# Ledger of designs, part 61: designed miniproteins, single chains, continued (4)

Each design is a single chain, and the fold is of that chain. pLDDT is the mean over its residues in the fold that is shown.

## One batch from the design tools (miniprotein)

Design m14111
Fold by ESMFold2-Fast:
Structure m14111 (fold): chain A 80 residues (1-80)
Amino acid sequence: SHMERVRRELEELIKELEEALKNKDFDGVTQAAARIGQVLGNPELAARIAKIGMDGIDAGNPEEAAKKVRELVEEELRRR
């Protein structure tokens, strides 16, 4: 189904975001966040995800940032 394809693409992008967070790659975080927002048609969510990721790198809490991003993506999918 379309929803299953969207979920699969988002899982891949979240994994890219998690790798960028692990590597303290700010550009990778912003790129993955932008693509997640594009898939979901939500540029405000893209900006929020990027901020959470960058703040997570700065605070040394990349795993917590990744968890927050997954929760936001799941919440957005439930609204669809």
Scores: mean pLDDT 86

Design m14112
Fold by ESMFold2-Fast:
Structure m14112 (fold): chain A 70 residues (1-70)
Amino acid sequence: MTPQEARDQAVKLAEEAGDTEASKAIRELGDRLVAAGHSPELVLQGAIETARRLGAEKAAEKIEQFLKES
């Protein structure tokens, strides 16, 4: 999986969880992490932390499950 694919998947999972604010924040952080050359795993970890910080628990759980299966 590429860092770009990890970003896009995390955004999709947050959108499926119904949290628009979390999906936007995850995309913004993901874009920065991808541009900085960080790994797909770090992109997913950053998405989980961002979702949890925003109280988007369902989004965080979906992204964490995806990371464990990746």
Scores: mean pLDDT 86

Design m14113
Fold by ESMFold2-Fast:
Structure m14113 (fold): chain A 69 residues (1-69)
Amino acid sequence: MKEKMKEKALELVKETVDYFIKNSVSSLATVRKYVDKIIRNVGKNLGKEYAEEVRKHAEEVLKKREAEL
């Protein structure tokens, strides 16, 4: 149950980062703001441990994208 919700959150982070980079001149700071909303939502619904996993994954996704720019 919680694992499926975590997987959806991880997918949403990737989709959000890809969407803003593909369709926008938005800064990475704007992307981080939306990613932070996803992480907060995970923390509220699944707990701090799952939020930390999603945060770590989001940092890796954003770091890779920053390196590709």
Scores: mean pLDDT 74

Design m14114
Fold by ESMFold2-Fast:
Structure m14114 (fold): chain A 67 residues (1-67)
Amino acid sequence: SPEELKKLLSMSKEEFAEYLASLGYDLSDEEIDVLYEAFQILGPVTISILRDGGLEAVKEWVEYVKQ
């Protein structure tokens, strides 16, 4: 929903980590850093990429977009 999107876009790194934990992800601080940077670049689609392809898929999309 638009309200969920706005909340997601305004999340701090700590709030983002809590959100991912609420979805069942058990991530290191380094993995959270990578995902939060990806989220700043790719936006909410980062969560779908993470769900479908994992952390490596997120890294590949970030590299693709930066090129």
Scores: mean pLDDT 79

Design m14115
Fold by ESMFold2-Fast:
Order: structure tokens, then sequence, then C-alpha cells
Structure m14115 (fold): chain A 74 residues (1-74)
């Protein structure tokens, strides 16, 4: 459901906030990054089904986690 897709997205953003904070990223920069992903997610929902939006978001989030692990997690 759309509600479940939104709930997953919010949990993933909370995880992303924690990862970026642990990496020493300033809170203002974290807020800007999360705001960017919120806008992108709403744009995807406006043009795609909830299931398609979830699939694209999962791929993007996996890539972001991989980037943080490779370049920022020390």
Amino acid sequence: SLEEVRAEFERDLAELRALLAAAGVPEADIDAILAYYRELFELMLATNSPAETREVWRAMFAAERAYIAAHMAA
C-alpha cells in the first residue's frame, strides 16, 4: 500500500540521518540531503505507482548506503 511505502521511506530516511551523523556530516547538510530525497520521492509518486516508487527508492537507498560505507564510514 501507499501507506506502507511511505512508512518504509521514513524508516530509511531515519537510518540515513543516523549514518550521516555518525560520519560527522553537519546537521544542516543532513537536513538538506533528506529534503532532496523527500522532494524526489514525491516526484516519483506523482509519476509512478507506489510499488514502482518503492523499487526505485530501494535501489537508490542501497547505492547511498554503499557510498557512505565506502567513502564516509571510518
Scores: mean pLDDT 85

Design m14116
Fold by ESMFold2-Fast:
Structure m14116 (fold): chain A 78 residues (1-78)
Amino acid sequence: GEVEKIAKEAVRLSQRNPGLAGMMAEAGKDQLRSHGVDASGLSNSGAIAALRALSRGLSVEEALEAAKIADELEKKLK
């Protein structure tokens, strides 16, 4: 689904450009904090997935699901 596509795109971005990924991850964590969510445990891939989901108008719950999928995908690549 859309959430899974966002998660996969976030992981690819994190691998392709770590510097840009770090900057986007901080923006994603800031957005989650503005919604009362503790983002400190998210990977860069997870935080980027959440940022992209929120930017597309998805709910905070859907953004967190995208982050979870991205975190699990990143773990499988190690």
Scores: mean pLDDT 83

Design m14117
Fold by ESMFold2-Fast:
Structure m14117 (fold): chain A 83 residues (1-83)
Amino acid sequence: MMEKAKEAALRAVAEANREMEASGEAARAEAALAAGDLEAVEAAARAVLERAVEILEREPDKELGRAAAEMLRRLYAEDLAAL
């Protein structure tokens, strides 16, 4: 339920971050943050979200994957609205 969806979402984000490190996108996001380029930082955060959602779409439990992806998208939208 919510706890399992949260665990799945966090695991997907961790895997997406590893993929971004391997692709060099994480290094570019860090450089953008250091330069004060918030637009590039937001784009990098969105890329992590999209990759995490794709990872969750590969989840064998489709209901869990969908719930986790919706939770992650909602949290991302709330964080953007607060900025």
Scores: mean pLDDT 75

Design m14118
Fold by ESMFold2-Fast:
Structure m14118 (fold): chain A 89 residues (1-89)
Amino acid sequence: SKEELVKEILKRLEEFKERARELLEEARKRNDEETVREAERLLRLIEEDKAEIEANPDDIKLIILRFSRNSLELAGLQAELEIAKRKQE
């Protein structure tokens, strides 16, 4: 159902938050202030987009665009941290 789809997407966004928290912790341990700021920004974005989806559960286009945006931001943050790690070898 539509309600089940929204619930599944919100669950995926919670998984994105957990991953972003892991990246934040790793960035803090490495004293990577830029990645810390980006991870904190992503955590705020996920919360804002979750709230917008919950307020507009019938807007499938909005839900897909917000989910895709968060997925891309997380992938970018993961890539930046990996590049930073390799440069420190």
Scores: mean pLDDT 85

Design m14119
Fold by ESMFold2-Fast:
Structure m14119 (fold): chain A 63 residues (1-63)
Amino acid sequence: MGEELAEKLAEEVRRFLTEVGLGDVAEKSAEAAKEATLKALKEGKSEKESRDVGYQAAGDAAG
């Protein structure tokens, strides 16, 4: 269940960054988002909180 959320978030991040011309960091950011989302879910965070953590990690990896 948590893996599907993390994979979907990673794909959304990868697609978005590629579309805005940041394809060179897309894979790194998607991987960071997936890892952070899975970790948050394992720590008992809600789906919404885990998505927020994933997006934050993606942004940190891209910047």
Scores: mean pLDDT 80

Design m14120
Fold by ESMFold2-Fast:
Structure m14120 (fold): chain A 77 residues (1-77)
Amino acid sequence: TAVDIFGEEAIGKTVIVKKENEKLTVNGKKVKKGDKITLTKDTVFGGGAKKEDFLLLEEEIEEGVEALERAVKKVME
C-alpha cells in the first residue's frame, strides 16, 4: 500500500512517476512516467513499485499548483 512504501505521513500528498516501468500499477491500473497519484491509505501499488520509482512532493497539493507543475516538468526532463 501507499503507507507501506511512503509511510503514513505521506497520505494526502502527491507522487509523480519518475521512471518508466511497464509493470507499475496503481489500484490495478497501469501508470506512466509523469503520472500524478494522490496517496490515500487505500492506494495499492503493483508491479514491484518502490519509493525510488516516484518523486514525492515535499508540499501538500492543496496549495502550490505551480510547485506541482515544476515537479512534473523536472520528472519529464
Scores: mean pLDDT 69

Design m14121
Fold by ESMFold2-Fast:
Structure m14121 (fold): chain A 92 residues (1-92)
Amino acid sequence: SALEERLRELIDRLTTLSEELKEKLLNNPTFLRLFEEHPVLVEEALRAIGGDEEKAEELLEILNKPDASPEDLVRFIIEVGVEELVEAVEKV
């Protein structure tokens, strides 16, 4: 459970995320496996969510695919980062 405890601590930093979404992320077996194998990548995915419930739901959709891979998380992180940059430019 030490792995689950570390993941819970990271998810709990997303203070604006609902408890239901936090539990769905923590209890997702693919996410826990990816955290064990690629902890930095999972940390970056959680940072990309930034407490946004829509982004959290998008990540859960990716994780629920039978062929979910580390590359799917990389793509998620990049796409969220590009959206944030586009939004920043449009606000100017």
Scores: mean pLDDT 81

Design m14122
Fold by ESMFold2-Fast:
Structure m14122 (fold): chain A 86 residues (1-86)
Amino acid sequence: SMADLQALVDRMRALYEEMQRIAEEIKRTAPQETMRVNLMLMSVSSSLLLAERALANGKANMADLERQLRTVEGLLEDMKELKEKL
C-alpha cells in the first residue's frame, strides 16, 4: 500500500536524521573524520531524495525501497562503529 511505502521512506528519513546527529558528534571529537562522515551523509541524502521523488511520482516500489533502507541501515551502523573507535 502507499501507506507502507510512505512508512519505509519515513524510516529512511529518521535514520538520516540520526546519522546527522552522530556525524556532528564525530566531527566535534575527531575533525579529521569530517570528509568521511560528510560523504556518508551525502550518500544517504541522495538515496532519500530519490526515494521521496519516486514516492511523490507514484513510481516507488516495495523491493527498491526495502533495498535502499537496508543500505541506509548499513551506513548508520558503519557510522556508529566509527564513533565507537574514537
Scores: mean pLDDT 90

Design m14123
Fold by ESMFold2-Fast:
Structure m14123 (fold): chain A 72 residues (1-72)
Amino acid sequence: GRERARKLAREVRERLERAGLPEYGKRLAELVEKYGVSEEEARRMVEEILRARTREEQEAILERFERRLEEQ
């Protein structure tokens, strides 16, 4: 439900903020809440962003997630 999506969005945001990526945390949290992303899927998305070593890779990953979710 909505409450679960909000809690997950907060967890995603906090995890990326702790990693020094607050803007990406905000953007991913908005996607999780808007599209109702599952806990497992959101966790995979966070892990993929955290594995990226450059800003360009992180941006490309996030843009790919945005496009995939918008197409659903």
Scores: mean pLDDT 82

Design m14124
Fold by ESMFold2-Fast:
Formats: structure tokens, C-alpha cells, sequence
Structure m14124 (fold): chain A 95 residues (1-95)
């Protein structure tokens, strides 16, 4: 069943909160260029740009693989997995 406008906004809000938490937590590991890229992608995601969602999904999957290789805390992995799930749900609605 297609997501309602309210459900879509709730998913975007959850993703926004998790992205802010991730950026604050990983501040020392993210380059200024990566922070700018994430901010730009997020602005386009709010405009329902499916290409921006795909780019965000690829970024998050890369971060997840790097996190697994570096034995980062499970909480970071769980946050990345939840963000990936939210992006995939948004892509299903917009595709």
C-alpha cells in the first residue's frame, strides 16, 4: 500500500534525526566535504528527489561496510541499518 503524506513526513523526520545524530557522533571521521555532500543530499531528499535518495543509500551502505571492517560499536551499526531501512522505504514510495 502507498505511504500516506503523514507516513512519508514521519519517515523523513526519523531519517533527519538519525542523520543529525550520525553526523555529530562521527564528526571527527567525516571530512568537511562529506558533511557538505550529506547536507546537500538531504535538502534534495526533502524535495523528493529519488536520485538523491539513491546516492544517500550508497553512502550509508559504504559507511556500514567500513563500520563492520573497523569493529565500531554496535550502536553505530544499528543507526546505519535503521537509516538504510528508512531510505529504502522512501525509495519504494517514490519509485
Amino acid sequence: QPLSEQELQELKQQLSELLREFMHREHDKLSPEEVERLSSLWQKVQQDDPEALKELLEFLKKQLEEAKKNNVPQEVIDTLLRMIELVEQLLKHLG
Scores: mean pLDDT 80

Design m14125
Fold by ESMFold2-Fast:
Structure m14125 (fold): chain A 94 residues (1-94)
Amino acid sequence: MIEVEHEERVLDVSFEEARELGRELAERAEREEGAVATFAEASTPGAAKVKNEELTEEAKELVRRNPGTKAVVVTVGESPGGPNVLFVSRVRDV
């Protein structure tokens, strides 16, 4: 059965720091969890949320075709003058 866990992080840091945090999270998921990780950036938090949802649907298909695989989708949305937002979706077959 495909399970998806969603997490939203509001980051009171620069976009460069938010991007680095998101990229490092994806890299750690691959290295430490053996997951297939995808990282993407978007020009707004709303666009990052939509992109995360789209990539999560692709990740669900990947996990269905490859039983035992874990996938992680990380997207970062830039918010000029406000907090940046990081969206994380974890996909697994259980």
Scores: mean pLDDT 85

Design m14126
Fold by ESMFold2-Fast:
Structure m14126 (fold): chain A 90 residues (1-90)
Amino acid sequence: MTRAELLAAKERLLAAAPEELREPVRVFAEAYLAVLGVEEAETEAAALLAEIMRRAAEERLPDEEVLRLIEEEIERHGSEVLRRTVELMR
């Protein structure tokens, strides 16, 4: 994806997020894009955000728990952790 497509995907995820998850999703998306820099590897980030959002909505997770899950993925070097997590969830 181009940088513009990555930014559009971020805005789409934010728009789709429940109100209580908007800030955690935003923080994660911004941090993840910063880690990726100009890299094109956004698919893993989008997939993980979608899974976290789905789980949070279905299980009614509190914002604090969702934020912790997002922060843990960011702290573990972003894309590499996301890629491995997606592979394990198959």
Scores: mean pLDDT 56

Design m14127
Fold by ESMFold2-Fast:
Structure m14127 (fold): chain A 93 residues (1-93)
Amino acid sequence: DTQQIVDTIDGGVAALDHIAPYMSSADRPAVAQARDLVRQARDAARRQDYDGAIAHLRQAAALLHSTTDPLAQRMGDSVDATADRIAALQAQS
């Protein structure tokens, strides 16, 4: 349901907040921008704008994959997996 989707995205925001202090100065802007995009995805999901949520998550994942940090890149994989799950649920509706 919508609440499970929102809770999953909120978990992603919390995880990005947790890793942000460990990022290099070069990677920190990309991680911060990805965090803002994941928050925008959460707000879109709350409005049941799943297309908007998916778009923001895909942009966040691309930013995280652009970093050199393996933890940030793995977070990008998790964000993409969340977008895939939302897209699959939308296709069933």
Scores: mean pLDDT 86

Design m14128
Fold by ESMFold2-Fast:
Structure m14128 (fold): chain A 70 residues (1-70)
Amino acid sequence: SPREKALQFSVAGLLLAGRYVDKVIEIKKESNGDKEKIEERSKELTEEIKKEWAELKKKLDAGEPVVVEE
């Protein structure tokens, strides 16, 4: 149903958002406070987020199962 698809999308989106928050923390830790390194890696991460979000939406629209690793 459309309601179930919307719920799956919302849950998957929240899981992806949580994963990427953790990755931002990792980037900061690995970059040792280097702002230029943080900005560079954050731009790459943002591009990955956008791509994964678009793929997730396509799969949900097609009725395919979506798996987000914990």
Scores: mean pLDDT 74

Design m14129
Fold by ESMFold2-Fast:
Structure m14129 (fold): chain A 87 residues (1-87)
Amino acid sequence: MVTIKVEPKRARGDGRAELKVTASAPATVTVTLERDGQRATSPPIEVGTEDTIVLEGLGPGRYRVTVTASDGSKAEAEVEVGPPPLR
């Protein structure tokens, strides 16, 4: 059984968010994003015991993030994505 922890590292104004993923052993994970009843799931991602996942192409707002390992272990976090820079 793998223990997973997810920490939002930083939200960015360019539609990007960074997640720090810590696992007790290397694992394959999927990332699910949820906002305003809409849900998107990533393809499988291999992570080591400590890794950073970068999420791109996000609209501004607050997202619920669920990281699910292949063994069924889950961790949740929230990330806030800012608007594009004002010009």
Scores: mean pLDDT 74

Design m14130
Fold by ESMFold2-Fast:
Structure m14130 (fold): chain A 94 residues (1-94)
Amino acid sequence: KPSLAENMITALENILSEAEARKAPQETIDLIRETLERLKELKEKGASPEEMLKVVEETLERLKEANAPEWVIIKVEWLLKEFRKALEKEKAAA
């Protein structure tokens, strides 16, 4: 099974693809791409899923400040909620 980190990267890649297909503002697309590159670097360095979630939380705030489309904000918020739940569930099982 893919790791939490891999699933998080894949989920954000899907949001990026949809943003490009729906012609979201360039600033929104650039923020998501920057976040993906940062998450991939963190994964290679063995960073925790918690550290990766903090990066996505930072990106959510930057997207809100940039007035990103509401559907992008909703999808990133949903991603954060789901992955926080998954992380807590794995911690409880460990």
Scores: mean pLDDT 84

Design m14131
Fold by ESMFold2-Fast:
Structure m14131 (fold): chain A 97 residues (1-97)
Amino acid sequence: GKTVSGTLTFTNTADSDSDLKITVSGSSEEPVKIVVEIPETGRKEIATIKTGESKVFKNIPAGSTIKITATVKGLTGPVTITVENLKTGESKTLVLS
């Protein structure tokens, strides 16, 4: 399988700190590597999420920009990354294929 990477930008539009849920769906040989960066704070977190699983990133500052980079090796089909603000319900998706 090939290695594929993609990036999306998400803004916390809430008036207070929010939790961000990242869900991975589809199929891959290996877990998806997720890098979450908040440039305004210098925050950087790295996680691996298996297809069918989710991870919550807590205490995202109000009004901040979140940069999410997903990298996967061994695609067996399209992989969809869903990013949801648990306070506002706003979501964005990134498809790796």
Scores: mean pLDDT 85

Design m14132
Fold by ESMFold2-Fast:
Structure m14132 (fold): chain A 62 residues (1-62)
Amino acid sequence: MEELREEARGVVEGLLERGVSKEQLEEGIEAIDEQLKTEKDETHKKGLELLKEELEKALKKM
């Protein structure tokens, strides 16, 4: 769990360093929601949920 959260945080930090827009972060969250609908592996599903949480936190700060 902690390992996946650190990876999710790193991904979001990388996106912010690249200067992604608020709209691009929102699109990323929508893409994760679509992936969650078709993801069959519970561990991958949990990783996507954590990534979504980190993206939502970044969006809230913008």
Scores: mean pLDDT 78

Design m14133
Fold by ESMFold2-Fast:
Structure m14133 (fold): chain A 59 residues (1-59)
Amino acid sequence: MKERLLAMADKNEESGRRLREKGEELKKKNPMNQAIGLLLEISSESSFWISERLREKAE
């Protein structure tokens, strides 16, 4: 169980990083994409939050 929680945490952290990178890229391309970029940033934060909670539960 502990190993599974850590693996899920790693995957969520990776997904968070990808969402953040996409959000920043969209914002740089066009100011009109700011709202979409913000939504991706929120999704990234949510993924990082889940990752941290999974790591906490694994310990």
Scores: mean pLDDT 77

Design m14134
Fold by ESMFold2-Fast:
Structure m14134 (fold): chain A 97 residues (1-97)
Amino acid sequence: SLRREAEVDGLALQRIASLPKSVENYALLLEAIRDLFEKSTGPYKKDFDAFLKALREQRPLTPLEEEALKMLGDPEVRQKARDKYDELRKQAEAELK
């Protein structure tokens, strides 16, 4: 169900956001956020670029955040981040039983 999927996505995102600060973990966070926008209905669809723009307008990005965004330009890096996100979603789903 959409409600259950939102609960799983929210828990997975919260866990990713709580991981130690690294380029890899920030890339994972950005891919999780991208997935949420792609799954969204109505005006949220394809809003990931708008999210990044808003983040940059709120404050300068850190070197770690800039490096994570740069690395996500590599399809292989994106695939690894996506695979880790899917793993964490499975863990979140198991906990929400």
Scores: mean pLDDT 73

Design m14135
Fold by ESMFold2-Fast:
Structure m14135 (fold): chain A 87 residues (1-87)
Amino acid sequence: SQLAQLQAQLAALDEQIAALAKQEAAESDIQKQMDIGVQVLDAAVQKTVLIRQQIKLELQQKGQDTLDNIKQAIKDYISQLEKEALS
């Protein structure tokens, strides 16, 4: 389904962000750390686009009753992004 595809894309971005954050933490060169940081930002922006698409699909398929659950999912995704950036 389209939702399953979005979830797979989000999982792939989460893996990419985690790998980049680990690479950044291991890097001693400031310029290379900054370059990796920009890549983390780009991936985080892409994740936000996919989250917006997920919200639209959830509202379309399940109706307004899931809105609070969708809002909670957004908060969880933001928290996950923060955790990945800090870990």
Scores: mean pLDDT 79

Design m14136
Fold by ESMFold2-Fast:
Structure m14136 (fold): chain A 70 residues (1-70)
Amino acid sequence: SLEEELAPLDFEQLKGVLAFLALGSNAEVPHPSEYRDRAEILAALERIREDLGEEAFRRGLAVAISMVSA
């Protein structure tokens, strides 16, 4: 699951992943300051995944994880 894949990332890293993926998506997601917990960010990422499609989402996710892990 997406939750299991992103478990190594902390809350701030998850916000970074969301911010990056939201730039390439038409999905409506709240500003990063509006999120209260990991579950809300994961739900927003699933909405972006639905908008982008699996292939584009996976490609963007790999780049985003690399950026926040550096």
Scores: mean pLDDT 78

Design m14137
Fold by ESMFold2-Fast:
Structure m14137 (fold): chain A 73 residues (1-73)
Amino acid sequence: ELEKIEEEAAKKGEEAARKALEEGKSVDEAQRIGEETAKKYLEEKGLTNIKATVVVLPGPVPQVLAGAKAEKK
């Protein structure tokens, strides 16, 4: 259950980062937007010790990697 919530948070973060890149935002801004989206999702679920990372790998076709972790209280 928790693992699925973390996976969904990571997917939402990745999607937000990709959307930001499509809107012409910088890689750094896209990463921040993605991380913020993932953290907000986990906070909404009432989880603690939230960590979210989003990395955009530059290239001809940018790749987005996202990870999210949290703990139940």
Scores: mean pLDDT 79

Design m14138
Fold by ESMFold2-Fast:
Structure m14138 (fold): chain A 63 residues (1-63)
Amino acid sequence: MLQKQQDLNLQLQKIKEEARKNGPFSDDEIEKLSEELSKQSGESKEYIRAQLIRMNEEVRKEL
């Protein structure tokens, strides 16, 4: 769990950089990323979706 959580945090940082480059993600993109990252990390899809939505909102505020 802890090691996968560290990997998840790294992936979320990379996704945030991608959103800064290409603009914030759509709802469909968030759903797809939530499923993908949930399978990889073992965290719930709902938890990851919440993290992605929060990150997306932060990117929108900085643009």
Scores: mean pLDDT 76

Design m14139
Fold by ESMFold2-Fast:
Structure m14139 (fold): chain A 92 residues (1-92)
Amino acid sequence: PVPADTPAAPPDEPSAAELEAMRAELAARGIRLSYTVSDPADEERARRLAVAAAVHADRVLALRGERLTGLRLDFAGGEPVGVTVESEPIPA
């Protein structure tokens, strides 16, 4: 059962549907999102983290007048081991 009278907080972790919507929006904007995993069991977690990292990077880059164009997440041993971010200035 849903707990009664829980204060509404902004979601710290998006639902699967929200995550898919964010991924689709990033793809529609031409942002290339990729991830590499050493263990197939980590694939879903890597996918979620890659989307979250791309959203975060896009926000941070926007504060500097830059646009996210791509993000790659490398995942090994159940943890992210590397992130590569590609960006360009916002001229338009």
Scores: mean pLDDT 72

Design m14140
Fold by ESMFold2-Fast:
Structure m14140 (fold): chain A 86 residues (1-86)
Amino acid sequence: APPSLEELKAALAKMSELGAKNPNIKGTLSLSEENGVLVLKMDITIDESKITKEEFEKMKEKLKEQAKEVEETEGIKVTVNLSTWK
């Protein structure tokens, strides 16, 4: 079954709260529909001085794996961009 819109809205709210509570992390999330397919876009930027290279690579890998699993299981499109600022 496709994911609940309420579940996706809850995830959006949690990410918004994370961005508000942690000044070293900036996140933008958008939810849209293209040709009947739900599209979730996640852009996450982290202060380079507040994360180790190893932690950054692990987070990037986990987010990509989770996005792929959601796309394959739920039939939605997920784009995840993880970057750092100086």
Scores: mean pLDDT 68

Design m14141
Fold by ESMFold2-Fast:
Order: C-alpha cells, then sequence, then structure tokens
Structure m14141 (fold): chain A 93 residues (1-93)
C-alpha cells in the first residue's frame, strides 16, 4: 500500500530543441533535483563518451533520443511516462 503524497519532482522531464542536431548543453532536465542531476550527468557522460571527449559535439536528434532512452533504461525503477519527438517524461517507481 503506497501512501499517495504530493511529491513535486518524483517525475523528471527531459527536453531538447526541435532541431535536426542537438548538443549536450541543449538538453534540459527538469523536476526532482537529485533525480534530474543523476539523469543529466548520465546523459552528458554518454554523449561525451560517444564524441570521444568532445563536449561541443552535435548529434542527430534521433541519436540523442536513443541515448536518453538507454540512460533511463539503465537507471533502476525509472519508467517512461510519455515520449515526444522533443523529450521524455519519466517517473521513479
Amino acid sequence: RVLEEEVPGRRVRVSFPDKETVKASDIVVEGDGLLAAVIQLAIATNLVAKSNGDTEAEFPREEVKEIVKRVIDSIPNLRIVSETETGFEVELV
């Protein structure tokens, strides 16, 4: 039995611009401070690794979507609540 309390930030929204290419710095993570920070760091780390350490590298939006999905899937108890062409809403379960 889960006590339903209003916990602002149990959800995190990851958004990126409606552009053909996206930089790590273009990715906005909003919501629960600690969860948002963990997700943002994981996304940034994956993008930097993919670019061989180039923090200014641009990626196709579809590739960024795949990386974000992999990051969410790698974090225990996170689920995708909604997905759009420009972002994801995730919830800690």
Scores: mean pLDDT 74

Design m14142
Fold by ESMFold2-Fast:
Structure m14142 (fold): chain A 74 residues (1-74)
Amino acid sequence: MSEAEQTQALIEALRRIAALSTDPTVRALLEEAIAALEAGEPLGTVLTRLRERVAELSPEQQRAFYAAWDEVLS
């Protein structure tokens, strides 16, 4: 896929993960990542920042994030 196609596929996946996320902090981080990708930030940079931000969350919020991530991408 082209870079643009990869970015759009990731945006779609992140939107599905956000729809499954009930925690408002987790949802806000996903929406922040989607907005950054839509603004043309590099995919690798946005994913790295998202993972760093998730790592600072509570263990419960981290489990909720990865459960939704695995459900969409498994």
Scores: mean pLDDT 82

Design m14143
Fold by ESMFold2-Fast:
Structure m14143 (fold): chain A 57 residues (1-57)
Amino acid sequence: MPIDEEEINEALRLMAKAVIKIAAKNEGISPAEAARRYLESHELSPIVREAAEEVIA
């Protein structure tokens, strides 16, 4: 049976956003810059990519 995809996707988005914010704090850069670097340097699933784009927006 398929897992509750909406809840899984929401958890992935929240986790991606948290990781990006932590990375931004560690590097002393803005969350938007960290999100852009994460998108450019990391091979991400579409859901995680969308979460990173929301941090930029």
Scores: mean pLDDT 73

Design m14144
Fold by ESMFold2-Fast:
Structure m14144 (fold): chain A 100 residues (1-100)
Amino acid sequence: SEIERAREELMTHLGGVSGYLIALGEMEAADKAAEAMRLLAEGSDPREQAEAALEAVEEALKAVDKRAKEKGLTPLIEEAREAAERAREAAERLLELTEE
């Protein structure tokens, strides 16, 4: 189904976000992304899954923007931002499918 495909895409992008946040030393934001991934793997409510993912992405973007302000746009920070934006788009798509 489209919902299952959206969940798989979201899981992939959240994994990317978590990896980049760990590389940046943003462990609190990384843990929040991992929590959203656990809910996605073990839960069944796509609305709750999408909302948790959007919350995790918001924290990830705040962490990335803070790092960019401190160190400038390094390749790692730019890749982290791109991964977070892709995860946001995937979470928004999953949420849209539940609001029909």
Scores: mean pLDDT 86

Design m14145
Fold by ESMFold2-Fast:
Structure m14145 (fold): chain A 104 residues (1-104)
Amino acid sequence: SLKDKIKEIVDDIILTLEAAKEALRAGQLTPEQLRDIAQGVIDKANEIKELARKLGLDEIVEKATQMIELANELLQETDPERRLALLDKMISLANEIKELIDKA
């Protein structure tokens, strides 16, 4: 179902961001890898947004839009501490999307 597809994409975003956060804290994440991760999250969040629109799940559309905004901010950020803070915000937002889709 479209709901199951959103759940799959959200779970993948959470796993990707958690791994990125751990790698960044360990000094094992290159700027190129961080850009690829941020772009991947933008692409996945756009997919969630389109699927959520088809289902009339406006709150998920709004949160997916916020995820895209945070990921775009991450693409421009060079400070490691601010990068970690952005990853934390994105993980929190992804978990909010997951809770909403589980209740839908």
Scores: mean pLDDT 90

